Designed miniproteins, single chains, continued (4). Designs and how they scored, part 55

Each design is a single chain, and the fold is of that chain. pLDDT is the mean over its residues in the fold that is shown.

## One batch from the design tools (miniprotein)

Design m13891
Fold by ESMFold2-Fast:
Parts: sequence; structure tokens; C-alpha cells
Structure m13891 (fold): chain A 65 residues (1-65)
Amino acid sequence: GPALDEETARRMAEAAVEALEQLGVALDEKQREAAIEAATRAVMEGRAKGAADLMQAALDGHRAA
């Protein structure tokens, strides 16, 4: 489907990162920013179709920081 607007995608990414932290994933500030950016990009590219995919994209993103 079409990509979401960036603000909506970023808010979804922030929620996914918060969910990861609730599951016990420890992220510093740089890792949180990288995770949010990666998850936002995954939503905009149509790779993240649901919450689980979004959380996985966030996990993959924090490794880049």
C-alpha cells in the first residue's frame, strides 16, 4: 500500500520502541533514535505491516547506532 505520512510513521515507531523497553530491551538515547528512524523508514517503505514487524525494524535499527 502507499506509505504513511512521516509524522504518523514516526509516532508508530516511538510506540514500538516504548513496547520494546517494556519487554526489557535496554536502549540508550542514540539507540532509541536509531530504532525510531529505522522503524519509521520500514513503515514508510511498506516493510512493516503490523506491530511485530515494526518492533523488529526498531530492534534492527538500534544495532546501527
Scores: mean pLDDT 74

Design m13892
Fold by ESMFold2-Fast:
Structure m13892 (fold): chain A 61 residues (1-61)
Amino acid sequence: DEELKKKAEEIALSSLPENTTEILSVSAAIIGDKVVVDVVYRDANGNVKVLRLVYSKEELE
């Protein structure tokens, strides 16, 4: 469901650590009853990090 992926991506982007300086990539996948979002971002130290956030489909509803 594209709507669930989009909603999860938007929530993930708003939930990034405050030391995030740049967002490099966002992807979302539906796995069973969950939506998994991987955000690739740059932190305040210049390091490239990957944050994996998991939401239930129920929570996104």
Scores: mean pLDDT 81

Design m13893
Fold by ESMFold2-Fast:
Order: structure tokens, then C-alpha cells, then sequence
Structure m13893 (fold): chain A 61 residues (1-61)
């Protein structure tokens, strides 16, 4: 189980990766893919990625 600080670092890492994409749709797609890939091996990481993807999709133009 990850600490609160480790989860904050994971979120910051995903936000950094998402910011390198030209649009929010591409960033959301990457985060959804990461969430599915990590679903069984790292469920806390998967949940952080999924929440960010949901947030980005909600902001899509």
C-alpha cells in the first residue's frame, strides 16, 4: 500500500506526462490505457490515472 505522499508523487508524474500531449483527449486516452495496464499489479496507481483521465475527458472541448 502506498503512502499519501507516494500517491501525490504518482499523480504529479501522470500530470507531467499528460502535459506533454498536444490535446486533452490524447492525454486522457494515455491515462486510461495506463489505468487498464496497472489495474491488477498496481491498483492505487491505476485509480489515480483513471481519475485524471475522467477529469480531462470532462474538460474536453
Amino acid sequence: TLTQKSLEEVRASYEQAASTFPDKASAAALLRMEAEALKESAPQHAEVAQKLADELEAELA
Scores: mean pLDDT 76

Design m13894
Fold by ESMFold2-Fast:
Structure m13894 (fold): chain A 87 residues (1-87)
Amino acid sequence: SLEEEYEKLREEALEEARKEFSEEHVKAFDEVLTELLKQAVEKNLSVEEVRGMIEAMMLLAKSLVARGASPETVREVLRAAAKAFLA
C-alpha cells in the first residue's frame, strides 16, 4: 500500500539520521517526517514525490546539524520546508 511504501521511506531516512545525528536531532527530524507523511497520505502523493521531499529534508537537516543548529531550530526549519513542499 501507499502507507507501507511511505513507512519504508521513513525507516530508511531515520536509519540514515541515526548514523550522524544526536538522539534529540533524530527526534526532531522524525516529528516533522511524521507530520509530512500524514499530509502526503491525505493528498495521495506519489512515492516519487514523497521520496524527493524526504531527501531534500535530509540534506537540509544534515547541513543544519553540521552547523551546530539546535533540535528546536532543525524542527522549525524542516517544518517550514515541509509546508513549502505541500503548498
Scores: mean pLDDT 87

Design m13895
Fold by ESMFold2-Fast:
Structure m13895 (fold): chain A 62 residues (1-62)
Amino acid sequence: MSLLEKVIEHLKSLGFNVEGDARILVAQLSEETLEALLAAKNREEAYEILKKEFPEYWHLFE
């Protein structure tokens, strides 16, 4: 399983939408940011990372 696939499954487990455009956005992130998302312990930590990386598109992950 790739790092991207692990991050997608982790975000889904935290209740995020990661389909369609949201998946495309996550796929554009650096390895460092993907690792940070995978290390996020809860929805709040992951959401802060997503809002920082995608300030105009974070709503796609709701």
Scores: mean pLDDT 82

Design m13896
Fold by ESMFold2-Fast:
Structure m13896 (fold): chain A 70 residues (1-70)
Amino acid sequence: SALENAERLARAALKAAGKPELAEKAVEAIRAAAAGDFSKLPVVREAQETIDANKEAGLAALKELQAELA
């Protein structure tokens, strides 16, 4: 599903940024939000900021994962 693909892309991007623990927390926060629990949304913001700060590594990981999903 689109949500599962988003989780995989977020995990890959954050791992590429050197933040694997944040990747696990971000995926958990995305799943929680999908279930109606928005208490972990600040983790999603932190994940977005981390990806943006490391966008070259994140983009490379995203392209590799997108090729795997194609």
Scores: mean pLDDT 74

Design m13897
Fold by ESMFold2-Fast:
Structure m13897 (fold): chain A 67 residues (1-67)
Amino acid sequence: MTGIERAQAFLERTHGVRASDEQLRELREMLLAGASAEEVAAFLERTLGVRLSGDEADRLGVILLSG
């Protein structure tokens, strides 16, 4: 499984949301560009309607950046 597929599964399990491949690619590009925690949180609230805990956000970042 790709990092995007694992991230989709993570978000569905933890928050019941279905993120698109495009949304998760945009998030991955933001993380690679060094986006702040505030920018990442704003993106997730705007695009998916979710608010992640710090631990969930860290785990999502690791999943997306590992493949």
Scores: mean pLDDT 80

Design m13898
Fold by ESMFold2-Fast:
Structure m13898 (fold): chain A 84 residues (1-84)
Amino acid sequence: SSELEELKKKAEEIETFLNLVAESGLNPSKEKDDELHALGLKILPKILEMLKEKYGRLPESHKELVDKLLELLEELKKKVKELS
């Protein structure tokens, strides 16, 4: 149960970050940029560690970061489904 809960939490954190990035891109505003910055400071260190562990290096561009996060999210969702 603890393993499943941890995987769900990681998937939720990545999904929340990606949704906020996408929403900021569609309807740019200072308020959304401030929210994205605050959330980024909170969760980005964990996300970067996961990317480094999986790929052996950090992404070199914003596009690569988003693409790799989408890949991680799909893998985490698959693991959650397998453990559920």
Scores: mean pLDDT 74

Design m13899
Fold by ESMFold2-Fast:
Structure m13899 (fold): chain A 86 residues (1-86)
Amino acid sequence: MELEEEIRELSKQLKDEDPEVRLEAIAKLQELSRIAPELVMKLAEEGIIEAMKDEDEKVVEKAKGFIDLMKTVAPEETKELEKKIK
């Protein structure tokens, strides 16, 4: 499925060396989460957890905003992700 491939590619970009690439990946995942929130959380979970620990404060802020949005559209997946952030 094209959507799944895009989410997987964006999840890889969350581990990019460039913080601007990571910011853009979070923004695009947030857009896709409006149509497939559970799939986005399933495939991008690891990358979002890493983004919450990022050295770049803008990346951390963007990841927190994404998690806040996901609490309303995929609450179970978001709760599980928050437990893994530690």
Scores: mean pLDDT 79

Design m13900
Fold by ESMFold2-Fast:
Structure m13900 (fold): chain A 81 residues (1-81)
Amino acid sequence: SMKIEELIKKIFELEKKGSPSEELLRLVDEYVAAKKGISLKELKSLPSDERLDLYQEAIEEIFEKKEKELEEKNIRSKPLS
């Protein structure tokens, strides 16, 4: 299984490139499953409301991390590669 940090990195890369939504959704599923320590089958067996809450939480955390990294780089005037 991929580490949570690696999954977040892949999600950011696909979002930046405007890649197909199916690939992005698959990576979000893997991120949620990895974060909770469950399998993809177990994730998909959860009640719909619980799954939606997990997806919302994951998306918010991913965007928060992305914004924090961008803010840190911008404030410090470091070159962006």
Scores: mean pLDDT 68

Design m13901
Fold by ESMFold2-Fast:
Structure m13901 (fold): chain A 105 residues (1-105)
Amino acid sequence: DEVEELVRLWEEDPREAIRRLIEEGRYVAAMALAILKDLVGFADELFREREGLTDEAEAAARFGELLEEAGGKIGEIALEFKEKGRTLDEETKKEIVRRILEEYR
């Protein structure tokens, strides 16, 4: 299962999981995984390199759109788990990653 392989990779080597998703053009999933591991700057660098973005305003605007989409989706899922009595622990973060990888295949 590709989703379970990427969840495992995200836990063991989050930078490689993010790199793989960016190489595949799966930017929203890459940004979501980066947010949950505090690797947003790393994801931004790889995104700019892959897209060949050299204009700072254009790069910031496009990256901002990805952060808004990814952050919003994380927030929606986190609130759903909170309503079910779950804390934002490591297992809950893994479930957020699974759901995002399934939605943004």
Scores: mean pLDDT 87

Design m13902
Fold by ESMFold2-Fast:
Structure m13902 (fold): chain A 100 residues (1-100)
Amino acid sequence: RELVDELIEEVVERLREAGIEVSEEAVEKWRKMSPEDALERLLQLLLAAAMRAVRDRDEAKLATVLESLELVREFVEEHFPEMAEAARNALAFARALAAA
């Protein structure tokens, strides 16, 4: 649990520094979820952020989102291997959006 909360905190801070809005209410709700559910919510937020960055042509925000998705993929492959495919698919989708 602590490792998941640390990952969420790091990713949320990176997103906020890049100017991407993340609600504190959503983060607090995720802390009360199972680790797997919290990671799913984080992936959903990152995918939504990637879509917005592509729409806005904001290369800096997109780079931060892609770096965050890579960090989540590495974490999930190590600690939650059953979620590894979902994390890889999320990163691949975001990268495809960036390349289009």
Scores: mean pLDDT 80

Design m13903
Fold by ESMFold2-Fast:
Structure m13903 (fold): chain A 113 residues (1-113)
Amino acid sequence: ATEANEAAGRVSDLLLQLRAAGEPDEKIAERLADFIVELLKSGAPEEVIAAVMGTVFALLAGETDEESIEAMRRGVEFGRRLYEEYKAGTPLDELKERVKQEILEAIERRKAR
């Protein structure tokens, strides 16, 4: 498997595990943000970060194929921006909080529908 496919699989498994355990949304968002920050810290390339964020957004928003595709595109775009900001020297703590907020927003958007 490609590094992107492997990372996407791992984040999918993490989300499933957290949901199965009944973790609150805040804890789910924190654990997913930690996963993404560790990928950035480990030197994962842009396409891996984009694929992981796309996968997370698709899984959080997917009621229809169209909604999943739109969410995936937003996640990919956010992942690319996150990678650019990391390369520009944005602190990891700031990036973590941004990822956490975006994930919480995606969860809330799903609940509102």
Scores: mean pLDDT 83

Design m13904
Fold by ESMFold2-Fast:
Structure m13904 (fold): chain A 75 residues (1-75)
Amino acid sequence: MENEILLTKEELDIMAEVAREKGLPRAAEVLRQLREQHDTVSVGEVRKALLAAGVDEAEVNEILARTFKKIQLKK
């Protein structure tokens, strides 16, 4: 993955679901706001927004990893 990955509204919905399953309602709300404001968002912008909202880096990394695993399975 050498280029910046763009996430669609549907992929942001999956990520918000992962955040809720992990008990991170703040992260889920940030992801919902990004979904409403943009048709696509880069992984870098998502990470930046979650960190700015006070989500720990380890939690952000796990949310991203679980989301990409789900996206790959659903294709």
Scores: mean pLDDT 79

Design m13905
Fold by ESMFold2-Fast:
Structure m13905 (fold): chain A 98 residues (1-98)
Amino acid sequence: SKELEELLKEVEKKIEEIKKKLKEAEEEKDPEKREEILKEIEKLIEEAERLLREAIEKAKEEGDKESVRRAILLEAEVGVLEIHLSVLRKELEKKKKE
């Protein structure tokens, strides 16, 4: 459906924004500025996870197995980005405890 395709496109857009902000956070030397970028990434991940739940539910209701597969692969990608965020969080905590 058009609505399902729009949901999946919005998730893909948020994944790209998360990737860009993760690179920005890695390059940010100011701990306070890095903290704010990491908070923005957390919000984007939460929004992507919400949209993915909606997309999976809609794809299942429509019997669209290809879109279910696409949504699950995007969910796995978000999971990898969440791990990357956790690594950056630990590095920030280490800098603050110096």
Scores: mean pLDDT 86

Design m13906
Fold by ESMFold2-Fast:
Order: C-alpha cells, then structure tokens, then sequence
Structure m13906 (fold): chain A 96 residues (1-96)
C-alpha cells in the first residue's frame, strides 16, 4: 500500500541499517544488563521498521536524529529515544 516513492530503496535500507547497527553495537557495549540490551534492540528494530516504510520519517531521522546518535551512542539507551529532539526539531516532526 505504500507507494514506491515513499518507501526506502533496498540500497537506502541497507545503508540506514548499517549505520544504525554501528551505533547500536557501541551503545550495547555500554550496557551490562541483558534485559536493558533486549529492550534497546527491540526499540531500535521498531524504529527501523517505521523508517524503512516512510521516506519522510527516514529523511528526518538521517538529518536530525542519526547525527546526534553518532556523536553520543548512549542516546539509544535514553528512555526518550527517538524523541530527544529540540523544540525546533519537534516542530519539523509535526509536519510528518
């Protein structure tokens, strides 16, 4: 049901998953609790599924969220992930 122009290409999906996996590996290395690791992995997979289905969401994530995660991988374990955006970024997100 999602038009092709709204879905990430296979190459874009692979690149996104690769970049997120690198950050996830770094974030998981900071966690000693197996239950917390599992919750972080499950949350990241849910976020990736949304991004792969919607180019607009993926473009927003790549521009505003991913650079923050690359600077500080521990943000993946923040309870607010992916919602640790600034007020300006939240206003952009409201436009879907």
Amino acid sequence: MIPEERKLSPEEQEELRKRVQEILDKALALIDDEEVKKKVEEKVERVLAVLEADKDSADFFLKYVLPKLEKDPSLLVDARFPNFLTDEEIELAKKM
Scores: mean pLDDT 71

Design m13907
Fold by ESMFold2-Fast:
Structure m13907 (fold): chain A 57 residues (1-57)
Amino acid sequence: VDDEIARRWAEASGLPEEEVLQEDPEAAREGTARIRALMSDEQIAALREYTEALMAA
């Protein structure tokens, strides 16, 4: 389903998706839900914006 999106997001954070979800389940869940809602070309743009914000944190 959105495994590729989750994978890209995890790669941007520099951690495996399972570890990221376990350490920051709430933040990861919110980010994943937002990306999941955007299932088109926009989701790629949102993913980049989200991952940049996530890395800045």
Scores: mean pLDDT 57

Design m13908
Fold by ESMFold2-Fast:
Structure m13908 (fold): chain A 68 residues (1-68)
Amino acid sequence: SKRELLRKLISELTGYIISAVGERDSDPELAREYAEKAKKLAQEMYDLGLISEEEREKLIKLLDEIVK
């Protein structure tokens, strides 16, 4: 179902976000790589119609702030 797919993709997205935050101080380059993977996943979720354009934009802004 759409809800089950969304839940799985949110879990994957959350994993990338946690990894980006976790590596931010110890390995900033790796943190940026995780943030980029998370941004790509957010774009894919939007392309699949699972999230709105506003939700995608908010996620990208959040990820940019994490690695700023």
Scores: mean pLDDT 86

Design m13909
Fold by ESMFold2-Fast:
Structure m13909 (fold): chain A 62 residues (1-62)
Amino acid sequence: MTKEQLLRDAEEDRKAAEELYKEAEEEEAKPDADPRKVAVLYTAASINDAAAEFLRELAEKL
């Protein structure tokens, strides 16, 4: 794995996290919001954000 590939993957995971946070906020703002769906979206966003950070730190060591 090259440093460039790790940084690209980190950026993709970061963007995925941002999209999931936005989707969670949009769902939460609905009058008929499903609290389970909101929780799942925030959890998925957090996982992607953590993965992005891990990959970025790994790339910095290469």
Scores: mean pLDDT 83

Design m13910
Fold by ESMFold2-Fast:
Structure m13910 (fold): chain A 92 residues (1-92)
Amino acid sequence: SLEELMEEGLEKLRKELEEENAKDPEKTKEAIIAHLEAAVADPRLSPEQKAVYAKALEWLRANPEASAEEVVELYVKTEEEVLKLQVEEQEA
């Protein structure tokens, strides 16, 4: 099912980010922030999808002391919310 594919994709993303974070937490945080900034500027994304990424960026800017683990968790949850929006928009 689509839900199973989404869950599998998010689990894989989480594992990859946890592995990168174990090697270089600062680089992992910088990469996640760069991805969020790129997503907010991406003209291919809907305004609703961009708002989800913008909210994550706003939280990170308000919490510069956030651990790499907290940043990874935030990013995975942000991608999950965007995927759910993409499914809803495709069904509209």
Scores: mean pLDDT 82

Design m13911
Fold by ESMFold2-Fast:
Structure m13911 (fold): chain A 98 residues (1-98)
Amino acid sequence: SPRERAEQLIARIKELAKEAEELYREFRRMVAENAPLAELRRVYERMSEIDLEITRLEAEIMALKDTLSAEERREIAIITASVATLLMAMSIAVRLAE
């Protein structure tokens, strides 16, 4: 059903959001420890992949918007914005390390 598909997509977005938060914590530790630029770029590239996948999943779930509660819609918007913000912060840090 459309609702079951929406629940699967929400679960996947939440899983990716958790991975993004863990990657950002790792990235911050790496920056503090003066990790090589190549290693910082590798973590940044993985975060970029997560951001792209969340954006794709958000587009798919918004096609099912009539099956979503207002709370679920807000949660997805917050997750998408949060991951984009982390990616931007990482991009700036990588540029400063160059």
Scores: mean pLDDT 89

Design m13912
Fold by ESMFold2-Fast:
Structure m13912 (fold): chain A 89 residues (1-89)
Amino acid sequence: SMLDKALELLDQGKYEEAEKIFEEILKTHPDSEEAVLAGIRLAQLYYEKGEYDKAIEIFKELLSRLPEDDPYYPIVKAMLEEIEEKKKA
């Protein structure tokens, strides 16, 4: 899958190539489980680069698409709150 390929690229340290594939998954399959996982990974990459606003935008998009009873909803919400706190500092 595209997700598996992106994860392989991360393992190889090819962050820019992985980032492009995660962005493509979010663009082409936004309502899929793969998009949730891709979005989490993409937001983590933005966070590591200090691009907090981009990470926040990704998490907000994911939360807008996830049902509140989805097991990923509280995980994504917690990650969003953590980055918003980092941006305040």
Scores: mean pLDDT 84

Design m13913
Fold by ESMFold2-Fast:
Structure m13913 (fold): chain A 80 residues (1-80)
Amino acid sequence: EKEELIKEIDEIGTEAVRELAKELAENGPLSEEERQRRIELVREARANGLSGEEIFLRLLELEGKEEEARRLRELIKQLE
């Protein structure tokens, strides 16, 4: 159950750019700077060898979703 969430996060981390592209294809309301920030964040995190879960956490922080980031971090700790 909790492990399933971690697996999904790993995928989100690697395919976050795909989802962003899908939103942009739908004439998304994102500004050029906002879309660039998301793309760059994923690229840098991946280049530094971070896991998908780490990339996802950084994306949540960038969007100001502190509540979701907090829940995710707690869930990860519980798996240990």
Scores: mean pLDDT 60

Design m13914
Fold by ESMFold2-Fast:
Structure m13914 (fold): chain A 79 residues (1-79)
Amino acid sequence: AKEEVIKLVKQALRSLDNGDVEAAIKYLKEAIELIERHLSDDPNASLAKMMLEAALKSLKQGNVDAARLAVEAAIKLLE
């Protein structure tokens, strides 16, 4: 589960780098769902989830740079 979450979060980051905000949102939501289902007892994964939720909020506000920073921070927590 953790390796699959890392892959999804990295795919979201690549989508943001390519300007594909819709794809990034889908990957971030899938990563959050996997954390909720399989990693709820992992404190680093729980903190990463909060950062991914912050990234989604930033994307909704049109702040791609803030979302990118939050996604990168989530990757560091999961690794």
Scores: mean pLDDT 84

Design m13915
Fold by ESMFold2-Fast:
Structure m13915 (fold): chain A 55 residues (1-55)
Amino acid sequence: GELTAKLGPGAKRLLQHELGLSEEQINDEDFVIETIKKETGKDGKEVLERLSKIP
């Protein structure tokens, strides 16, 4: 998806580490959004938008 495509390598690695996501799973935007909400209770789109600003 567009939001996950905006993530730099550092932000992708951070999400994979914190959420236990594989390289395949991190590229599935809907899955990442749902996982963030399930694990943290936060809106996944908002979290991804904030992380997209990390270099």
Scores: mean pLDDT 77

Design m13916
Fold by ESMFold2-Fast:
Structure m13916 (fold): chain A 83 residues (1-83)
Amino acid sequence: MLEKISEGNLYYIKGLKYFEVEKDYEKAIEYFEKARDYFTQAGDLVSVALTYSNLSKVYREMGDEDKAAEYEALAEAYRKKAL
């Protein structure tokens, strides 16, 4: 449990680095998806929602509004599920 959350956090931070600093959107997506998978295995729905929110932002920066809307909907669903 704790190991998967720790690994999720590491990949999430890498995703932020590639998204916000490097502007490498393909790597940002890769690392956010890895973070999502680890948080999902850990049952950390709040962190899953946060990862989907960031995936939505990356796709918006890439001009993929359909994917951005899809990931925003997933982020909202996981936030509600965490309640």
Scores: mean pLDDT 85

Design m13917
Fold by ESMFold2-Fast:
Structure m13917 (fold): chain A 100 residues (1-100)
Amino acid sequence: SEADKLREEAEKLFEELDEIAEKAEKQGLYDVAKRIRGLRDFLRGMIESALAKKELERARRLIELAKKYIPKLKEAVEQKDEKKFNEIVKELERDIRRYG
């Protein structure tokens, strides 16, 4: 089903977030890693809620939003730029709330 495809896309994004969190932990950025995992849980809740309500268009927008921001979060972690990371997360959380 379309919902199953969206769930599979979302799980791949959550795996990417977990990889970024592990990278942050290996670099000693423990607060960054914790925030990434919090963001993953927040996104999962929003997407699962949308899918349960059969709001496939909302689930798709949340997934596309995650796809846009994940590369930016990855870059900030690779640069060890905690300030830039926190600014990107704040922007993403603001945008996510518009769809949830």
Scores: mean pLDDT 88

Design m13918
Fold by ESMFold2-Fast:
Structure m13918 (fold): chain A 94 residues (1-94)
Amino acid sequence: SREEIEQGILEAFRRGGEAGVENPKNPSLLSLAIGGASQLIKDGKPEEAAKILEKVLKENPDDSITLRLLARAYKELGDEKKAEEYLERSKKAE
């Protein structure tokens, strides 16, 4: 299920990854988190997507894709101020 994927992504970031990943900067975990969060937004779960993306952002503060997805998630949540903030940060990260 998507909740299992979400929990798997969050658990992997919490632990740093037991599959030879010691921190959330690993490209495979980043790609998985981005893909999972994008799918959660499409499924109408932007709040859960934001939780995943915020954890990714703490370790990758200048990742433009993560910032852009956070902007989208907050826009879907109706938080236009946070959406604009993350979008502006994404533009500076390019």
Scores: mean pLDDT 70

Design m13919
Fold by ESMFold2-Fast:
Structure m13919 (fold): chain A 97 residues (1-97)
Amino acid sequence: SVSLAEQEKILAEQKAEGEKLVKETGDEEMELLYKAGVAAAEIQLIYAKKQTPEIAELATEASELLRQLSETEDLEERRRLVERIIELKEEAKKLAE
């Protein structure tokens, strides 16, 4: 098992590396996929810190949306799915306060 501090450090490092890669490539599709993955990982970290049924539901919904994102090639649908995952992350943050 990884400590919460280690999980936070890993997530911060993954964010920094991903932001650098997206900035260097300028690829909107890669940026959308990166943002979705990071947001879903943040929800999982929030759930690890505060294991409530409400946060578990948000984590489950985010995982399903991330699966749908992997199955679509439509850029507008990808934007919609990514925005929803980010909204779920913000909801999880509020519930964890």
Scores: mean pLDDT 82

Design m13920
Fold by ESMFold2-Fast:
Structure m13920 (fold): chain A 69 residues (1-69)
Amino acid sequence: MSSQTTGNGLVTTGQSLYDNGMQNPGQQPQVYNQLQSGAQSASQNPDLQDAADVLQSYADQVQQSYDQN
C-alpha cells in the first residue's frame, strides 16, 4: 500500500540524514531540525507511527551528540 511505501521512504531518508549528521558535526543542528520535522509530520498519520518513532530516535541521538560536544 502507498502508506507502507511512504513509511519505508521516510525511514530511509531519516537514516541518511542521521548518518550525515553523525559524520558532519557542523550540520547536526540542521539535521536535528529536519528529523524532528519529519517525525512530527509522520506522527499525525496513524499509518506512519513506526516511521515517526524511528525519526524521533534519530533526532534525539543527533541532538545528544552536538549538545555534549
Scores: mean pLDDT 76

Design m13921
Fold by ESMFold2-Fast:
Structure m13921 (fold): chain A 82 residues (1-82)
Amino acid sequence: MEEEIKKAQDEAAKAIEENDAEGFKKAGLNIIDLLKKAKDYESIETFLTILEDLLKIEKELGNEGLAKAIEEVIEYAKKVLE
């Protein structure tokens, strides 16, 4: 579980570096699904905070594709936390 989450986090980081919106969305959704399976809702809340900070940065940089992908991951995280 932890190893799978770490791999997904590394994939998300790489997608940000490469400006890969689809890659980020897949990795971000996978992180949330893995944390949900582990019933680690506190880590989902932490990830949501990181995503909101990242969204602000990507919007300021004009990376609209990445910003949209981050928003979609944020919406999924919020739905899981209900």
Scores: mean pLDDT 85

Design m13922
Fold by ESMFold2-Fast:
Structure m13922 (fold): chain A 68 residues (1-68)
Amino acid sequence: MYVTVKITAPEDTDINRIREIVSSFGGEILSVPSPSDITVRIPLWSLSDLKQALEKNFPGVKIEQIPS
């Protein structure tokens, strides 16, 4: 099962680094309305690992599952 997740990162965050982390967990970027707002699709079982990786690399990142 896949879920859609909104990632809100601090300003000046490197989008390519977020993309690489998302891809490493089997996810894909759906949209990037700004460098600090990214919507991704990932396997449900990878969500907790993705959150931990993003919080470690980008202190202050906010991650929330959005309704499909």
Scores: mean pLDDT 78

Design m13923
Fold by ESMFold2-Fast:
Formats: structure tokens, sequence, C-alpha cells
Structure m13923 (fold): chain A 64 residues (1-64)
């Protein structure tokens, strides 16, 4: 669990580093494929994706 949480956090941090949304999702998907049996990894990635989408919405709001 701790190892999986740490790995998921790294993937989430890379996604939240504001690479393109497509590239961030690709990174998360690749890591999920390496750990298909790890439900906790999937949940962490889902949260990271949610945060990325939220940031994209905020950026659009700032630019609009």
Amino acid sequence: MAESLELGKKVGEEALAQKSPEEAFELASKEALKHPEDEEMGRIMAEAVGELMKRVAEEKKRKA
C-alpha cells in the first residue's frame, strides 16, 4: 500500500506539473497499466486527473 501510494503520488505530481492534459493522462494510464491489481493506485490517479481538470478549467477562466 505505501509503495503504491508513493508511486501514485509521483504520477499525480507529474500530471499536476501542467504538462498538456493529453500527456498527463497518458502518463497516468501507463502507470495504471503497470499496476492493474492496485485499486489504491487507480484512486490516486483519478484524484490527480480530477485536480488537473480543475486546473484546466481555472486556467480557461483566467484566460477568458
Scores: mean pLDDT 63

Design m13924
Fold by ESMFold2-Fast:
Structure m13924 (fold): chain A 98 residues (1-98)
Amino acid sequence: APTVTVSPSSVTVPEGGSVTLTMTVSGPGTLVEFSWSHNGQPALDVFGERADYTLDLTERSSTLTLRGLTREHSGVYTWTATFSDGSTASGTGTLTVV
């Protein structure tokens, strides 16, 4: 079964700082859809221009760079990969802004 790993899995960053979270998909399956959320909410509603998101379906990886961090950006970041057979795999990283 495919797995999703987020690195770093836990990180603490000062307010006003930046962080890059990297997601990788391992194992078999054709990746067809990819999403991320913050504390269960769609990330686009929270970050706007503060988030740079890249996706490489061939390398099965994604990076999320967050800038100008506020304490409201603290929480659990979840990446969900959807495969051509309809199965999903998810990985999480936790960010603490101080």
Scores: mean pLDDT 77

Design m13925
Fold by ESMFold2-Fast:
Structure m13925 (fold): chain A 81 residues (1-81)
Amino acid sequence: GAKELGEQAIAAGKAGDGKKGGELAAQAADLAIKTGDVEGAKLALQGGVEAVKSAKDIEGVTAGTAGALAAIGALFDLKEK
């Protein structure tokens, strides 16, 4: 589910895999919109932020930022439901 993907995104980010963390955060955000999972969207945002903070390269920062923005978009969509 979205929460599980968000937790995986956080774990990947903390492990220094910013690219994987950002990609998982974006997937978690998409699933959170589809399932109405506000908690999953919040975890996706944390995953994207962790990916940016732990990234060692521009690719990791870019993926983490994209994941965080996807999560913000999901939260904006979900607040109307």
Scores: mean pLDDT 85

